# Designs tried in a protein design run: designed miniproteins, single chains, continued (3). Part 17

Each design is a single chain, and the fold is of that chain. pLDDT is the mean over its residues in the fold that is shown.

## One batch from the design tools (miniprotein)

Design m8562
Fold by ESMFold2-Fast:
Structure m8562 (fold): chain A 115 residues (1-115)
Amino acid sequence: KKDEEIQRLILELLSMDEEQALEEIAKKLREIIEKLGGSKEIKELLEKFEKNKDLEYALKTIEKIREHIKKKKSVDPEILIELEALEKYVQLKLSRDEEELELVRKALSEEVKRV
């Protein structure tokens, strides 16, 4: 269900090299903004993330998308799942070193196998 899908997406991102993960995050955020309609502020934050490869801008983009979603009566559940997975991955990368991230990847891999 929702939690399993989020865990799978986080595991996929953690299993990519750094550059591939950054490109995938940028691609997914662009797709979400296109589907939901993004403000100029959201688009500018995404552009800063893509230019600087700074995950702090990715996190700010996600936070502004969540604020935009709160104003919507309904949103596609798939978008919410993708957004939560991206947010959790970015938070992990900002708070954990490379060794700690490898331990998280292994733990998630074992959890996904139990399904």
Scores: mean pLDDT 80

Design m8563
Fold by ESMFold2-Fast:
Structure m8563 (fold): chain A 98 residues (1-98)
Amino acid sequence: ERPPLSREEQLAVLKEIRSLLPHLDDPETLEKAAQLLADVLYRNIPVEKILAEGEEREKLRILVRSTVRYVFPFATKEQIDRLEELVLERLEELARAD
C-alpha cells in the first residue's frame, strides 16, 4: 500500500532533497534528485493524472516545475529544465509499472 504523504511530510522530504543542489552539475546527482522528487510526487498524484494528455498533462508539468523550483531555488534554468524532464519520465515509468 502507498500511503499519501501529508503536505508537511512532503515538504520535509523535499527540503532534504534540497541538500543535493550544490552537486546538480553532476549528472548522477541530478538523476538521483529527479528520482527522489518523482517518488515523493508519485505518492500524492493519482496515476490517471500522470498518464493524462492535454490540459491535465500541462497541469502536471506546471506542478513538477513549481516543485523543482521550490526545492532548488538557486538552480540554473538548464538544471530546472533537465530535472522537469527526468521527473516527468520517472513518474510515467512508475505509473506504467503500477
Scores: mean pLDDT 78

Design m8564
Fold by ESMFold2-Fast:
Structure m8564 (fold): chain A 87 residues (1-87)
Amino acid sequence: SPLEEIIAELRALAADIRSGRLTDPAEAVRRLEGLLRRAAEVDPARAKELEHTLQTLRALLEAGRLSLDTLFLAVEIIAQELRAYLA
């Protein structure tokens, strides 16, 4: 399903952050934005919660306060929440 593909890509993003393969928080947020936009198109009922999470991370990034550890945790939580919506 498209949602399972998005979850797999979220897990890949988390792995890239954890392994040090991705070290730029701005690049991580850009990748996450694309994935959450796709998730909202697949399941519009989740759009508001996904937008809220994204706005919080974007605000932290703009303030220079977004750590890769915070990004990793956020991506893992989003992936778990999306997985819980699969029947």
Scores: mean pLDDT 84

Design m8565
Fold by ESMFold2-Fast:
Structure m8565 (fold): chain A 75 residues (1-75)
Amino acid sequence: MKEKIEELKKKAEQFRKDAEINRETAELNREKELETPGDPRKRAQLYTAANINEVGAAFSEKLAEEYEKKAKELE
């Protein structure tokens, strides 16, 4: 039981970390978009990349919450 709770907590921690990285990457892509007014193609690519990273962050956050809830239910 304790071993299973530890595994679930580690998985939640990993997904929280993945969400954080995705959010930071999205923010950097948004900043780069603002700094490239002379290149509409590159701006479009940065905009799309930021949106993809934001979706990835939301997905990882949901997985982290799922594993955190499972760990709490076993306590």
Scores: mean pLDDT 84

Design m8566
Fold by ESMFold2-Fast:
Structure m8566 (fold): chain A 84 residues (1-84)
Amino acid sequence: ALKELQEDVKRLEASFKALGAEFESKIEQLSENVFKIEMTVKLEGKEVKTTATINTESETETLDEKSVKGLEEILKALRERAAA
């Protein structure tokens, strides 16, 4: 689980950096079965911080609503650049 999450985050980092974005990530263990993943993406004056909490015992994942909307804006900007 943790190794798979680290590899997924590394793939996201490579993808964003290839498109000229800055990417930072941090994985923090909050308890025995609870992990917090923080990701920060910066693209042309826009900064989005995404926080996800994963509970491996209950298989529950919680994303911050503001983070979801920010990611949608970044994805839209990336799609527009890919089309140009």
Scores: mean pLDDT 68

Design m8567
Fold by ESMFold2-Fast:
Structure m8567 (fold): chain A 82 residues (1-82)
Amino acid sequence: SKAALGTGYAIRGVGYQIEAALYAKKGDSEKAAKAAEKAVEFSELALKYGIEGAKKVKERSEKAAEYAKKGDTEKAAKAALA
């Protein structure tokens, strides 16, 4: 069902959000940015399938990606975990 697909995308989005935070804490800005971008992608898919809770994951992951791309791994980690 669409609900099952949306839930699957939401779980993947959260997984990549956590991965972005872990890479950012290790100082790996490039891997943190890639993980955060994937978290945005999957949270957007979850939103299209009606999972409203994915909106916060998307917003946090977008900020994490921006900070990671600038090399600010501390702010990237905080944004991903907020």
Scores: mean pLDDT 88

Design m8568
Fold by ESMFold2-Fast:
Structure m8568 (fold): chain A 64 residues (1-64)
Amino acid sequence: SVEAGIAEAKRALESGDVDRALQLLRNVLKATESDRALVDVVTEAIRALQSGDVERALALLEEA
């Protein structure tokens, strides 16, 4: 499920596995392309991770 994918991505970030989290978030985007609000939040989380801002990414995913 989308919720499970987001939860797994958060766990990956907590363990320091940014590459794993990015892969999981990309899979979430593919699964939920019809939900614009969720797509926007996950896309911003991916951008935060690409810029090295793990704390911002975690905060964004908590709202998803």
Scores: mean pLDDT 80

Design m8569
Fold by ESMFold2-Fast:
Structure m8569 (fold): chain A 92 residues (1-92)
Amino acid sequence: SMEDFELELFKRVVEVVVEVLEELLAGRLSREEAVRRLEEEVERIIEELGKKYNVPKEMVEEMIEGAREIAPRWLDAGLADPERLRELAEFL
């Protein structure tokens, strides 16, 4: 279902944001490298889940473009409250 797609997408995106944030905070990634990695991983997740849930190709392409625009904002939100983001990832 679309709800199952959205839930799995949300869970996987939160997990990737936490992982990238931890690497950035540990000094293993620059901010620019963190944004690039987040964009690459989220694009991969959207493509994989789009196939799994038979989401139309046009919608998948629009979601990937949207993810590229908002990835820096997800990183900024995670930097503002890393502990809350970790708690959310563990709950899912």
Scores: mean pLDDT 80

Design m8570
Fold by ESMFold2-Fast:
Structure m8570 (fold): chain A 67 residues (1-67)
Amino acid sequence: SIQEALSKLSPEEFEEMIELVASLPKDTSDEEIAKILKEKYPEVFKDLSDSQLISLAKELRKLADGG
């Protein structure tokens, strides 16, 4: 699950991931964010489907935006 994958991250790694998403252009698609996450954190996200990664990207974008 997405929650299980996120539990593999330390608090520091999770913060870095949120900052990474926040640093991306606001017009970056959820699919593009998902691709970046898989490339940056392959061991964390290797077992997630593309649709699960896209869902995660949407949630991370909301967290990065502060809403």
Scores: mean pLDDT 79

Design m8571
Fold by ESMFold2-Fast:
Structure m8571 (fold): chain A 86 residues (1-86)
Amino acid sequence: MSDIQNAVRTIADRRIFNQDIQDAGYQGPDSFVQQMARFHVDNGSDINSVIDRMRRIFTDRLKMSDSVVNQFIQMYRNAIDQVRQS
């Protein structure tokens, strides 16, 4: 598996954001990120604050590399844009 796929699976398995996707199980990295993005947009979350929280959790708790964290954040930003266009 790619590093980013492993990272997304780890986030899902550790239930770090389980509350953000509680009604939808893990169905792959793109689906997981899109469900998270949909929840945050629907709840009027401050996306920059969410990203700052994600970076902190991924680096401090999960010890992910900066490259993997940046790839995840880019996927999340893309998912936010897609959800807002829907």
Scores: mean pLDDT 74

Design m8572
Fold by ESMFold2-Fast:
Structure m8572 (fold): chain A 80 residues (1-80)
Amino acid sequence: MREAIERVDGERVTKKAREAFSLDVESQRKLLDEVAEEAERLEREAAESEDEERRIELLAEVFELSMIELAIATGLAADK
C-alpha cells in the first residue's frame, strides 16, 4: 500500500485530469465510467497477483485512476 503511493506519478495524474477537463460534459461522464471500470479491473488483478512488485505497480495505477476519477467527478459536480 505505502509503496504503491510512492510510485504514483502526480504529474501524469494532473496531465490526465487537465485533458479530461478540456472535454465536454458527456465525454467527461464516459471517461469517468471508463476510468472507474479500469480501476476495478486493475484492483482485482492486484488482489489475485502473488508477485509483490506487480501488485505494487497495479495498486499505484489504481491510485492514479482513483485520483483522476475524483477530479472528473468533482469537476462535473462544480459545473451543475
Scores: mean pLDDT 78

Design m8573
Fold by ESMFold2-Fast:
Structure m8573 (fold): chain A 88 residues (1-88)
Amino acid sequence: MADELLEQARKLLEEMRKVIEDLKNGDESAIEKADEVFKKARELRKQLEEILSTETDPEVKQRLEDALGELDRAIAEATKAIVEYKKK
C-alpha cells in the first residue's frame, strides 16, 4: 500500500511540475489541468497522512514524510502560479 501511494505521489509530482511550467509559459489549457492535478494532490496527501499515522517502519515513515513535504511544496508552488497567472 505505502509503496503504491509513494509511486502515485512521484508520478503526480512530475505532472504538477509540468503544469506549473506550462502556467509560467502562459498556457491557458494548463489552468484546467492545474485544478485537476491540485485536487488529486490534496486527496493523495490525505491518504499519505493516514498511513503515516499508523506506520512503524522508520524507513517507510521517512519516505512518507519526504513525499508529504514534496507534495506540500508542489501544492504551494502550483497555487502561487495560478494566482500569478490570474493577475495577468
Scores: mean pLDDT 78

Design m8574
Fold by ESMFold2-Fast:
Structure m8574 (fold): chain A 90 residues (1-90)
Amino acid sequence: SKDDVKSMVQGIVDHMQRRFPQLRGQLDQLRQLAVQAIDTGDQSVRDQTRQQANQIVRQAQSMGVPDDDLRRLRFQLDTVVTLVANTIAN
């Protein structure tokens, strides 16, 4: 259900914010976009969620986050984007 997917997204974002507190604001924006995409089924908001995930990776690289942490961050961001993309449109 949409509520289950939103709960999964919330849990993943909360985990990322605890591990990467320096990215808290960007991760909050990702959460807002992901929830909006799930609730509306809007392709444009889904695309914005993917773009925000890509921007978070670029920002983390610019901040000198180590490669092992970048790999974990990318995996979790890809999981969020995939969950959003697989949500059934209204």
Scores: mean pLDDT 87

Design m8575
Fold by ESMFold2-Fast:
Structure m8575 (fold): chain A 78 residues (1-78)
Amino acid sequence: SEAAKRAEVEAKLREVLKTEYDMDEEEVERYIEIARRRVAGDASVDPEAREYRDKLLAKAKEKGTISDEEIEEEESLL
């Protein structure tokens, strides 16, 4: 189901954000909530979503610890 696929993607995203980006649980949950709201068509979160994306990409480039595939998985939720 779509809900099951979303839950699986969210679980993987939580793992990546915690392990590769060293984010705390609150920051991870906020990012997931922003992604959910964007998927639901709530454009009011677009600026915050872009800010999070830019921040994550900057951290990824600085650390060199994630693959392009993992970045694409994040972008698929936005």
Scores: mean pLDDT 70

Design m8576
Fold by ESMFold2-Fast:
Structure m8576 (fold): chain A 83 residues (1-83)
Amino acid sequence: GPPEAQKLAEEGVRHGREGIRDREEAEKLLEQGDILGAVGRYIRAIGLGWQAVLDAKKALKLGGDRELAEEAIRLAEEAGVKP
């Protein structure tokens, strides 16, 4: 596939993984009673999850790796977005 499509699929996976980490950190902060810190991390997680969905959809449109794009969408769902 085109190098740009491959890069987008890989960026989608990276953004999805970052979103999951921010969601996990948000849950830890919430358990510690840091409500404002948790909210900030949840907002970042949702933003990264949507970025992963957009990267994956663009990668698929450009003929990128379907398996990586599907992984990015699954990671986005785990980060808290529903595409």
Scores: mean pLDDT 87

Design m8577
Fold by ESMFold2-Fast:
Structure m8577 (fold): chain A 80 residues (1-80)
Amino acid sequence: SEELERKVKLAIEAAKKLSEDPNVTDEDIERFAQALVDSYTEEELEAIIKALEKYAKEHNDPRIQKLVEALRRELERRRA
């Protein structure tokens, strides 16, 4: 849906800005992952995770890779 595509695009743009900020810590990345999991549905989160993982691989972005790992961990915690 167009709404899902918009939400995915906004999440990727937010993640890119986070990745580019030299003041962002690993703890900030964990908090951002928690905020995303609390704010989106499971379907939206799965789409966001797949898009971010693809971006991280294509751009060799270690911060976005950490965000993907944190998002998967928090989503599994929510499912349990």
Scores: mean pLDDT 84

Design m8578
Fold by ESMFold2-Fast:
Structure m8578 (fold): chain A 77 residues (1-77)
Amino acid sequence: SEKKKKEEEKKKKIEDLKRKSAVYDASGGVSLLSSVASRVFDSPEVARRVEELSEERRREFLELSRKYEEKAKELEE
């Protein structure tokens, strides 16, 4: 029925948004590993630059994760 098709489409959209949120959340975590590696192997000046770039990228990925999570929650209601 038309109602069942709409419910399945909604479910697929929610699942897609949740997957995107999870991927961006994980990407934010991985970006911090570059900062840790740089502190071990690079000069203090290079390590500081890598840390600043890693933190900026992490914030960007976490913000995208949050936006997709919010969109999924809006569709669940």
Scores: mean pLDDT 79

Design m8579
Fold by ESMFold2-Fast:
Structure m8579 (fold): chain A 73 residues (1-73)
Amino acid sequence: SRAEEVVERAARLAEERGLDGEEVRRELERYLASASPEEREEALERLELLLRIEELRAEGREEEARALLEAAQ
């Protein structure tokens, strides 16, 4: 699902940065399971934005990453 994909991407990013990816996965899954449908959708949108920004940076697309961050209002 969309939530599973976001959680997997976040956990992988955490591991790549020397953090505990399993802990990140567990906490996100716990939060999403306890959140209302509306809170869950908002959290997924925020996470997808954050992950996209980091993916753009990893690709060397820093200007696009910055523009996306600035557009997040």
Scores: mean pLDDT 82

Design m8580
Fold by ESMFold2-Fast:
Structure m8580 (fold): chain A 86 residues (1-86)
Amino acid sequence: MEVTVELSVSTLPSGALQATVNVTLKEAAERKITVQITSDGHEITKVATTSEKSYTETVALPKQAPVSAKVYIDGEFAASSPTVSP
């Protein structure tokens, strides 16, 4: 399965980090997408069901630290992002 994962980070005025994960799929079909975001030794998991070719998740992280994301489709590992430093 061809899956593209893009990760971007921005700093909010509060000093918190905002991470945005964009997932692109080859085919539009209903499936469960799990996005696992890791930063500063902590892990945030987001789960969604979509039938579209793209899915975007945005999370707030309390500290400025390197961020990486992993994506699972229907419970199987599909792709990971590069590590992004703020």
Scores: mean pLDDT 81

Design m8581
Fold by ESMFold2-Fast:
Structure m8581 (fold): chain A 64 residues (1-64)
Amino acid sequence: GDLEAARNTLAAAERALKEGDGATAGAAYHEAQWILETSKDEEARRLAEEALRLAKEALRKSGV
């Protein structure tokens, strides 16, 4: 479901930021964007926005 996808994406973005994993950050960035475009669930969208912010920061930090 949308909430499960959003929670998994947020967890991946958090892990990518902590570990400096640009590849995981890129995947989480893409998935968060897709959830924001397709989901009607307000909570899933909120989690995806948070995941997007963390994924962007992870990408900046990794230099990718």
Scores: mean pLDDT 84

Design m8582
Fold by ESMFold2-Fast:
Structure m8582 (fold): chain A 66 residues (1-66)
Amino acid sequence: GVEKAAEEVAKRTGLSREKAREAVELALELAKEGLSGKEAAERVAEELGLSKRQAAAAVEYAAKYA
């Protein structure tokens, strides 16, 4: 679920659990809109002010656990 994805993102990127959760939730919304993982990562980075690495992790763990 979203909580487990957020925990993994926080551990791997150093983001707070709150920010990791926001990133995961946004990644899931973008996936529902039909964006590719790469496109979703770019949008998450831009909208939340995250690094490419942090945004990519959010997309990866959202897909794996949510």
Scores: mean pLDDT 85

Design m8583
Fold by ESMFold2-Fast:
Parts: structure tokens; C-alpha cells; sequence
Structure m8583 (fold): chain A 95 residues (1-95)
């Protein structure tokens, strides 16, 4: 479930970057690689974040998983929005 939601965020962000007029394909490829790495990093960190929520905050496994998944989604969405903003700045500077 989480991996599918993260993939949807990545795909939507890349489509939005591709829609920006004047962005070179090399820059689009670099943004895609960066977003996919962010997704992979969050998926790899998930179990450690769940464990930390259980051990430090005293949450149940179910609550810890929910909070960890919400955090992963929030991080990737925020990062995607930042990269879209950077892509827009790059297109303006290439004038």
C-alpha cells in the first residue's frame, strides 16, 4: 500500500515537471532519479521509524506503522513539491 502511494506521488511530480516549458530532458531524468531515491530511502527507513515510535513513544505496532507511513508520505510529497519549484526556477533561468 505505502509503496503504491509513494509511486503515485513520484509519477505525478514527474508529469508536472515534464509539463514545465523549456526543461531539458537531462534535468527531468535527474529529478526523476532524485525522487525515486527519496522513495527508496523512506521505504528502507520505515521499519526503523516504526520501532522508534514503539520503543520511544510507546505506540502500539498498528499506531506506529500508521504514523511512520504518514511521515513517509509527507516527506516524499514535500520533497516532490520542492523539486517542482526548483524545476520552475531552472526553466526561468534558462531564458
Amino acid sequence: MLEKKLEEIVKEAIERIRAIEGIPQSEIDQFEATLRKAKENELKALDDIIRRYMEVAGFSEEEARRKAEDLALSIVESFANMLIAIAKLISENLK
Scores: mean pLDDT 85

Design m8584
Fold by ESMFold2-Fast:
Structure m8584 (fold): chain A 113 residues (1-113)
Amino acid sequence: MKEKEKEELEKKKKEEIEKIKKEINKLVTESVATSLQLIGLEINKELAEKLGKESLKQEYEQSKRDVDKLLAEREKKLGITFDPSASLNERALKILSEAEKEIEKLKEEEKKI
Protein backbone atom coordinates (compact mmCIF):
# COMPACT_ATOMS: atom_id res chain seq x y z
CA MET A 1 0.00 0.00 0.00
CA LYS A 2 1.02 3.62 -0.49
CA GLU A 3 2.17 5.27 2.77
CA LYS A 4 -0.79 7.70 2.79
CA GLU A 5 -3.35 4.88 2.27
CA LYS A 6 -1.79 2.93 5.17
CA GLU A 7 -1.91 6.00 7.48
CA GLU A 8 -5.59 6.60 6.55
CA LEU A 9 -6.53 2.95 7.30
CA GLU A 10 -4.67 3.05 10.67
CA LYS A 11 -6.41 6.34 11.58
CA LYS A 12 -9.85 4.91 10.69
CA LYS A 13 -9.13 1.77 12.77
CA LYS A 14 -8.03 3.90 15.78
CA GLU A 15 -11.20 6.05 15.49
CA GLU A 16 -13.41 2.92 15.39
CA ILE A 17 -11.65 1.43 18.46
CA GLU A 18 -11.98 4.77 20.34
CA LYS A 19 -15.73 4.91 19.56
CA ILE A 20 -16.28 1.34 20.81
CA LYS A 21 -14.15 2.06 23.92
CA LYS A 22 -16.37 5.06 24.78
CA GLU A 23 -19.54 2.96 24.47
CA ILE A 24 -18.12 0.18 26.68
CA ASN A 25 -16.66 2.65 29.25
CA LYS A 26 -20.13 4.21 29.52
CA LEU A 27 -21.59 0.72 30.09
CA VAL A 28 -18.95 0.01 32.82
CA THR A 29 -19.77 3.33 34.59
CA GLU A 30 -23.52 2.58 34.39
CA SER A 31 -22.89 -0.99 35.69
CA VAL A 32 -20.99 0.34 38.75
CA ALA A 33 -23.92 2.73 39.43
CA THR A 34 -26.36 -0.23 39.12
CA SER A 35 -24.27 -2.30 41.59
CA LEU A 36 -24.54 0.55 44.13
CA GLN A 37 -28.30 0.70 43.46
CA LEU A 38 -28.53 -3.07 44.13
CA ILE A 39 -26.90 -2.58 47.57
CA GLY A 40 -29.56 0.08 48.28
CA LEU A 41 -32.31 -2.33 47.16
CA GLU A 42 -31.20 -5.02 49.66
CA ILE A 43 -31.20 -2.43 52.50
CA ASN A 44 -34.65 -1.15 51.43
CA LYS A 45 -36.00 -4.74 51.25
CA GLU A 46 -34.87 -5.42 54.85
CA LEU A 47 -36.37 -2.10 56.00
CA ALA A 48 -39.68 -2.77 54.18
CA GLU A 49 -39.95 -6.24 55.77
CA LYS A 50 -38.91 -5.01 59.26
CA LEU A 51 -41.23 -1.95 59.28
CA GLY A 52 -44.15 -3.62 57.44
CA LYS A 53 -44.77 -0.45 55.43
CA GLU A 54 -46.74 -1.13 52.21
CA SER A 55 -45.44 2.08 50.54
CA LEU A 56 -41.82 0.95 51.11
CA LYS A 57 -42.64 -2.50 49.65
CA GLN A 58 -44.13 -0.87 46.52
CA GLU A 59 -41.08 1.41 46.14
CA TYR A 60 -38.76 -1.61 46.51
CA GLU A 61 -40.71 -3.64 43.90
CA GLN A 62 -40.63 -0.73 41.41
CA SER A 63 -36.86 -0.20 41.91
CA LYS A 64 -36.29 -3.96 41.46
CA ARG A 65 -38.21 -3.90 38.14
CA ASP A 66 -36.21 -0.85 36.96
CA VAL A 67 -32.89 -2.57 37.79
CA ASP A 68 -34.00 -5.85 36.11
CA LYS A 69 -34.84 -3.89 32.92
CA LEU A 70 -31.45 -2.09 32.96
CA LEU A 71 -29.56 -5.37 33.44
CA ALA A 72 -31.51 -7.03 30.59
CA GLU A 73 -30.70 -4.14 28.21
CA ARG A 74 -26.97 -4.31 29.06
CA GLU A 75 -26.88 -8.12 28.77
CA LYS A 76 -28.40 -7.81 25.26
CA LYS A 77 -25.82 -5.13 24.32
CA LEU A 78 -22.90 -7.36 25.47
CA GLY A 79 -24.38 -10.58 23.97
CA ILE A 80 -24.76 -12.20 27.41
CA THR A 81 -27.23 -15.11 27.61
CA PHE A 82 -29.98 -14.49 30.17
CA ASP A 83 -29.68 -16.79 33.21
CA PRO A 84 -33.02 -16.90 35.11
CA SER A 85 -31.32 -18.60 38.11
CA ALA A 86 -28.82 -15.73 38.61
CA SER A 87 -29.44 -13.02 41.22
CA LEU A 88 -29.50 -9.33 40.21
CA ASN A 89 -26.06 -8.95 41.86
CA GLU A 90 -24.62 -11.94 39.93
CA ARG A 91 -26.02 -10.50 36.68
CA ALA A 92 -24.53 -7.04 37.43
CA LEU A 93 -21.11 -8.58 38.20
CA LYS A 94 -21.20 -10.67 34.98
CA ILE A 95 -22.04 -7.55 32.92
CA LEU A 96 -19.15 -5.65 34.56
CA SER A 97 -16.73 -8.58 34.01
CA GLU A 98 -17.68 -8.97 30.32
CA ALA A 99 -17.46 -5.19 29.71
CA GLU A 100 -13.98 -5.07 31.33
CA LYS A 101 -12.81 -8.01 29.14
CA GLU A 102 -14.05 -6.18 26.02
CA ILE A 103 -12.18 -2.98 27.04
CA GLU A 104 -8.93 -4.97 27.58
CA LYS A 105 -9.38 -6.61 24.15
CA LEU A 106 -9.85 -3.16 22.56
CA LYS A 107 -6.74 -1.80 24.36
CA GLU A 108 -4.66 -4.66 22.92
CA GLU A 109 -6.07 -4.01 19.41
CA GLU A 110 -5.20 -0.28 19.75
CA LYS A 111 -1.66 -1.19 20.95
CA LYS A 112 -1.13 -3.25 17.73
CA ILE A 113 -1.77 -0.15 15.56
Scores: mean pLDDT 73

Design m8585
Fold by ESMFold2-Fast:
Structure m8585 (fold): chain A 85 residues (1-85)
Amino acid sequence: MEAMIEALRAAAEALLEEARRLIAEGRYDEARRLAEELRALGERILRLAAEQNAPFNLGVLAGRLLIETADRILAETAAAEAAAA
């Protein structure tokens, strides 16, 4: 289980790094779209996990991690866009 959790965190960090590259290039709309897609996916995963009534499962962790990553991308995109204006 822990190895899978570390793999999920590594994937989230890689997505955040990709979003930061888009932001650095001034591609704010692409970074925002990536974040919106990640948030929607995370919310869907959390809904499916809740329907399973599991006390803890990997889906809950994955869904939360995707939403947190999306929120961070949106915040960094908004800050960079405001600084560029």
Scores: mean pLDDT 80

Design m8586
Fold by ESMFold2-Fast:
Structure m8586 (fold): chain A 96 residues (1-96)
Amino acid sequence: ALEEEDAKLREVADILAKIPLSEEERAALVERLRAEAERAWAALPEAERERLLEELREAAERVGAEFPDEEEAERGLLAMLAARALVREVEELLKA
């Protein structure tokens, strides 16, 4: 659910706030995660992109919201991929 993704993102933000990274290190991490999300999106097969758009449509319908246009939906999915890349990066930092 979108609320679960939001809860995870806030949990990750809380963990990042406790890691003593400089402002420069945080900026570099954000840039790296954005580039990783863009690569992940570009690497997705067409059928997988269609599945993710369908899942987003079903989620919007469930909360009574209008499904955004395809361009807005793609931006939303890219943001979600960036958030997932951030979760993985934080897990790696905690593992090191």
Scores: mean pLDDT 66

Design m8587
Fold by ESMFold2-Fast:
Structure m8587 (fold): chain A 77 residues (1-77)
Amino acid sequence: MAPLSRAQQRDLVTQTDQYLDKIDQAEKTSDDAAQQAVKDAVDFLRSYGIYIPDDLQTPENVKKTLTVVKQALTASL
């Protein structure tokens, strides 16, 4: 994987928090909004080499994956 600077790691933590919040807000709005937020988060994770199988692309599983990514990034800061 490409090495990340501390600034890039902080930016990724912020983006991960934004995607988590977006999914939580979308779940309160509608199922369609929740699915769109999940797709946005999956595309974000894919850009960093993290793949979630299509059958596991649910708000619950994607939020769990984002939380793990945030914890790993925070541990490196």
Scores: mean pLDDT 79

Design m8588
Fold by ESMFold2-Fast:
Structure m8588 (fold): chain A 92 residues (1-92)
Amino acid sequence: NVALEAFKQLHQAAVYLLQNKYDEAKELIQKAKELARKLKDEEIRKRILAQADALESLLEQMKKDPNNKENILKAIGLALRSIGEILDLESK
């Protein structure tokens, strides 16, 4: 399941952001975007790309200010969102 793999990449990217592993996070975000381009389901593709873009933007903000609490909370939120997407897809 390509969508499931993409959301797993996004979840791991969010975890890497919380660990300040920005290069590893960036690689997984790009992999998720590439997987999204293979999807025919427009709504799932849009959600993957939106979450990937949010993580990419947050990565640049966290590189500039790694101890910013608001950015840390946003990374936690994106990690929880990707878990929700994974659980929804695995329940089907």
Scores: mean pLDDT 87

Design m8589
Fold by ESMFold2-Fast:
Structure m8589 (fold): chain A 89 residues (1-89)
Amino acid sequence: MAEEYLELGKEKFKEEDYEGALKSYLAAAKEYIKAGDLEKAKEAIKLAALAASKLGNKEAIEELGKALEAIDAGDLEKALEYLEKAEKL
């Protein structure tokens, strides 16, 4: 469930497990998109970008920014593609 991934991400972030936090926040964002909760999806993506920033992963931050733009444009398929690219980086 999206909320469980979001809470797991927060716990990982507190533990300074930024890789685990990033993965959990990306999972939350994908589930929120599937549920149609776009505001929560954007919150999860912003938290994922913060975790990526702690890792120094600039390429992941760029893809996460594109995912936010895709959500705002209503292109949910493209948003999911950008989240998948961020996960592989």
Scores: mean pLDDT 87

Design m8590
Fold by ESMFold2-Fast:
Structure m8590 (fold): chain A 84 residues (1-84)
Amino acid sequence: SAAELERKKKSLDGFKEFLLDLVRQKAYGAALKLVEELVDYLIEKKESEEVVEYAIERLKEVSKHMPPEVQKKVEELIKRLKEA
């Protein structure tokens, strides 16, 4: 439903803000673990393409604030999500 989609998008927006807070604290290990858990969750639940695309866009917005080595790890996780 449209309401369920909006709820999931809002949850992903909140997740992005939490990740950005960890990135500001340079807590990259914790941030990567949460990204991995989100990717695993989206794959396991077989989320819709629209939810998956929205999540990928939010992860890209976060990753650009990370060091290049950490950004590459996020890109690998995004690739895994796209290939699922």
Scores: mean pLDDT 89

Design m8591
Fold by ESMFold2-Fast:
Structure m8591 (fold): chain A 76 residues (1-76)
Amino acid sequence: EEEVEKLAERMLENMRAFMADAVAAGRTVTFRDYDENGNLVAEVTVRSAADIDGALAFLEPFIRERAEKLVEERKK
């Protein structure tokens, strides 16, 4: 629904800004996602500006799932 799409887009925009700032500062950023049992299900590392678009594309489905859960929790 509309809230999920808006939240996911905002989260991805914030992630892009964070990645860009980190690489501009000469830092490497690693993003990890875990399932409900604490198992690592996704990992992506950003080492340069060239990695940002690929990292965001990789993370998009996980961010959308997280946004959906956050919106769902509000409606309980």
Scores: mean pLDDT 77

Design m8592
Fold by ESMFold2-Fast:
Structure m8592 (fold): chain A 71 residues (1-71)
Amino acid sequence: MDIIEEGRRLYEEGKLKEAIRKFTSARASLYTAREILRIAGAPADVIAALDKQIEEIDREIEEIKKELEEK
């Protein structure tokens, strides 16, 4: 959760590339956690919660990328 806060702080500071990097790292970590939990037999609702978090990070990355492209 706080790595997402770091990404948002970097975005507010105008460090768009660093913000994207932070969100991309968070996304990769969530994908890894999802696979580990899937192998461990975690309930479907737990996997769905991780999918939701990944979707939210993907949306944040997309918004920052659009802003970066306009610069």
Scores: mean pLDDT 79

Design m8593
Fold by ESMFold2-Fast:
Structure m8593 (fold): chain A 88 residues (1-88)
Amino acid sequence: KQEKINEAVRYLAAAGIEYVAATVADLDAKSPLPQLTPEQLRERAKEYFVKAAKLAKEAGNDDLAQEILDFARRVMGEEAAEEVEKAI
C-alpha cells in the first residue's frame, strides 16, 4: 500500500513542478498557455506543491517533501516556497 502512496506523491510532485516550469516558461515564451493566466498557473502550482509536500510528509517520505520544497524555491522563488513550507 505504502509503495502506491509514494508513487502517487511522486506523480503529484511532478505535476506541481511542471505547472511551475510552464508558468516560468510562459513568461518568456512566444506561445502563452491558452487556458490560464501566469497568475492562475502560479496559484495552481502552489496548490500542487502544498498537496505533494503534505502527502510526502504523511507517507513518511521527508526527503521527497524537502525535494518538492527545493524545486518550489528554484522556480517560484524564496517567498512562494516559504508559503508552501508554512502550509505543510
Scores: mean pLDDT 66

Design m8594
Fold by ESMFold2-Fast:
Structure m8594 (fold): chain A 80 residues (1-80)
Amino acid sequence: MLKENAKLIGAAAAYLGRKNINTSDWTMEALRLLSKKIDPSEVFKAFQDGFTEASSMSEEEREEVVEKAEENFEKLKKEL
């Protein structure tokens, strides 16, 4: 679901930020693409929720989230 993609992107952005990786460009692009399909307020809320949940995740969970977010973003770019 598109909201789940927004949550995964939020969690991935939080984790990658800890590694000092600039995620602003791909994050903004992904959220803008999602906002074309669902309500922008829902996209932003899901992103923020994922970003917050990342702080409670284990290292293994955060690595899985990054992989899933990258895969989902690539699929989203191909569809839109």
Scores: mean pLDDT 72

Design m8595
Fold by ESMFold2-Fast:
Structure m8595 (fold): chain A 82 residues (1-82)
Amino acid sequence: LAERLERVARELVRNRETGDPDVTEGIVLIWVGVAEAMVKNGSSPRILELAREMADRVLAGDLDGAVEAARQLGRLLEQEDA
């Protein structure tokens, strides 16, 4: 999961720079909304913190920061196994 989220973060940063920035912004806002719903349903509040950090860094064009936040988010999601 962490490797897939890293790839998504890289593609979102690239799409912001070379594609439609409104599409990239919409995708990261949906991602934050999903994280908020997960926390309301009992998931760790750290998921929302990391989703917001990833979104902020994608929107800022910070590739390394976005990838690192995505990696941490992926690891946390893997740890929330039942």
Scores: mean pLDDT 75

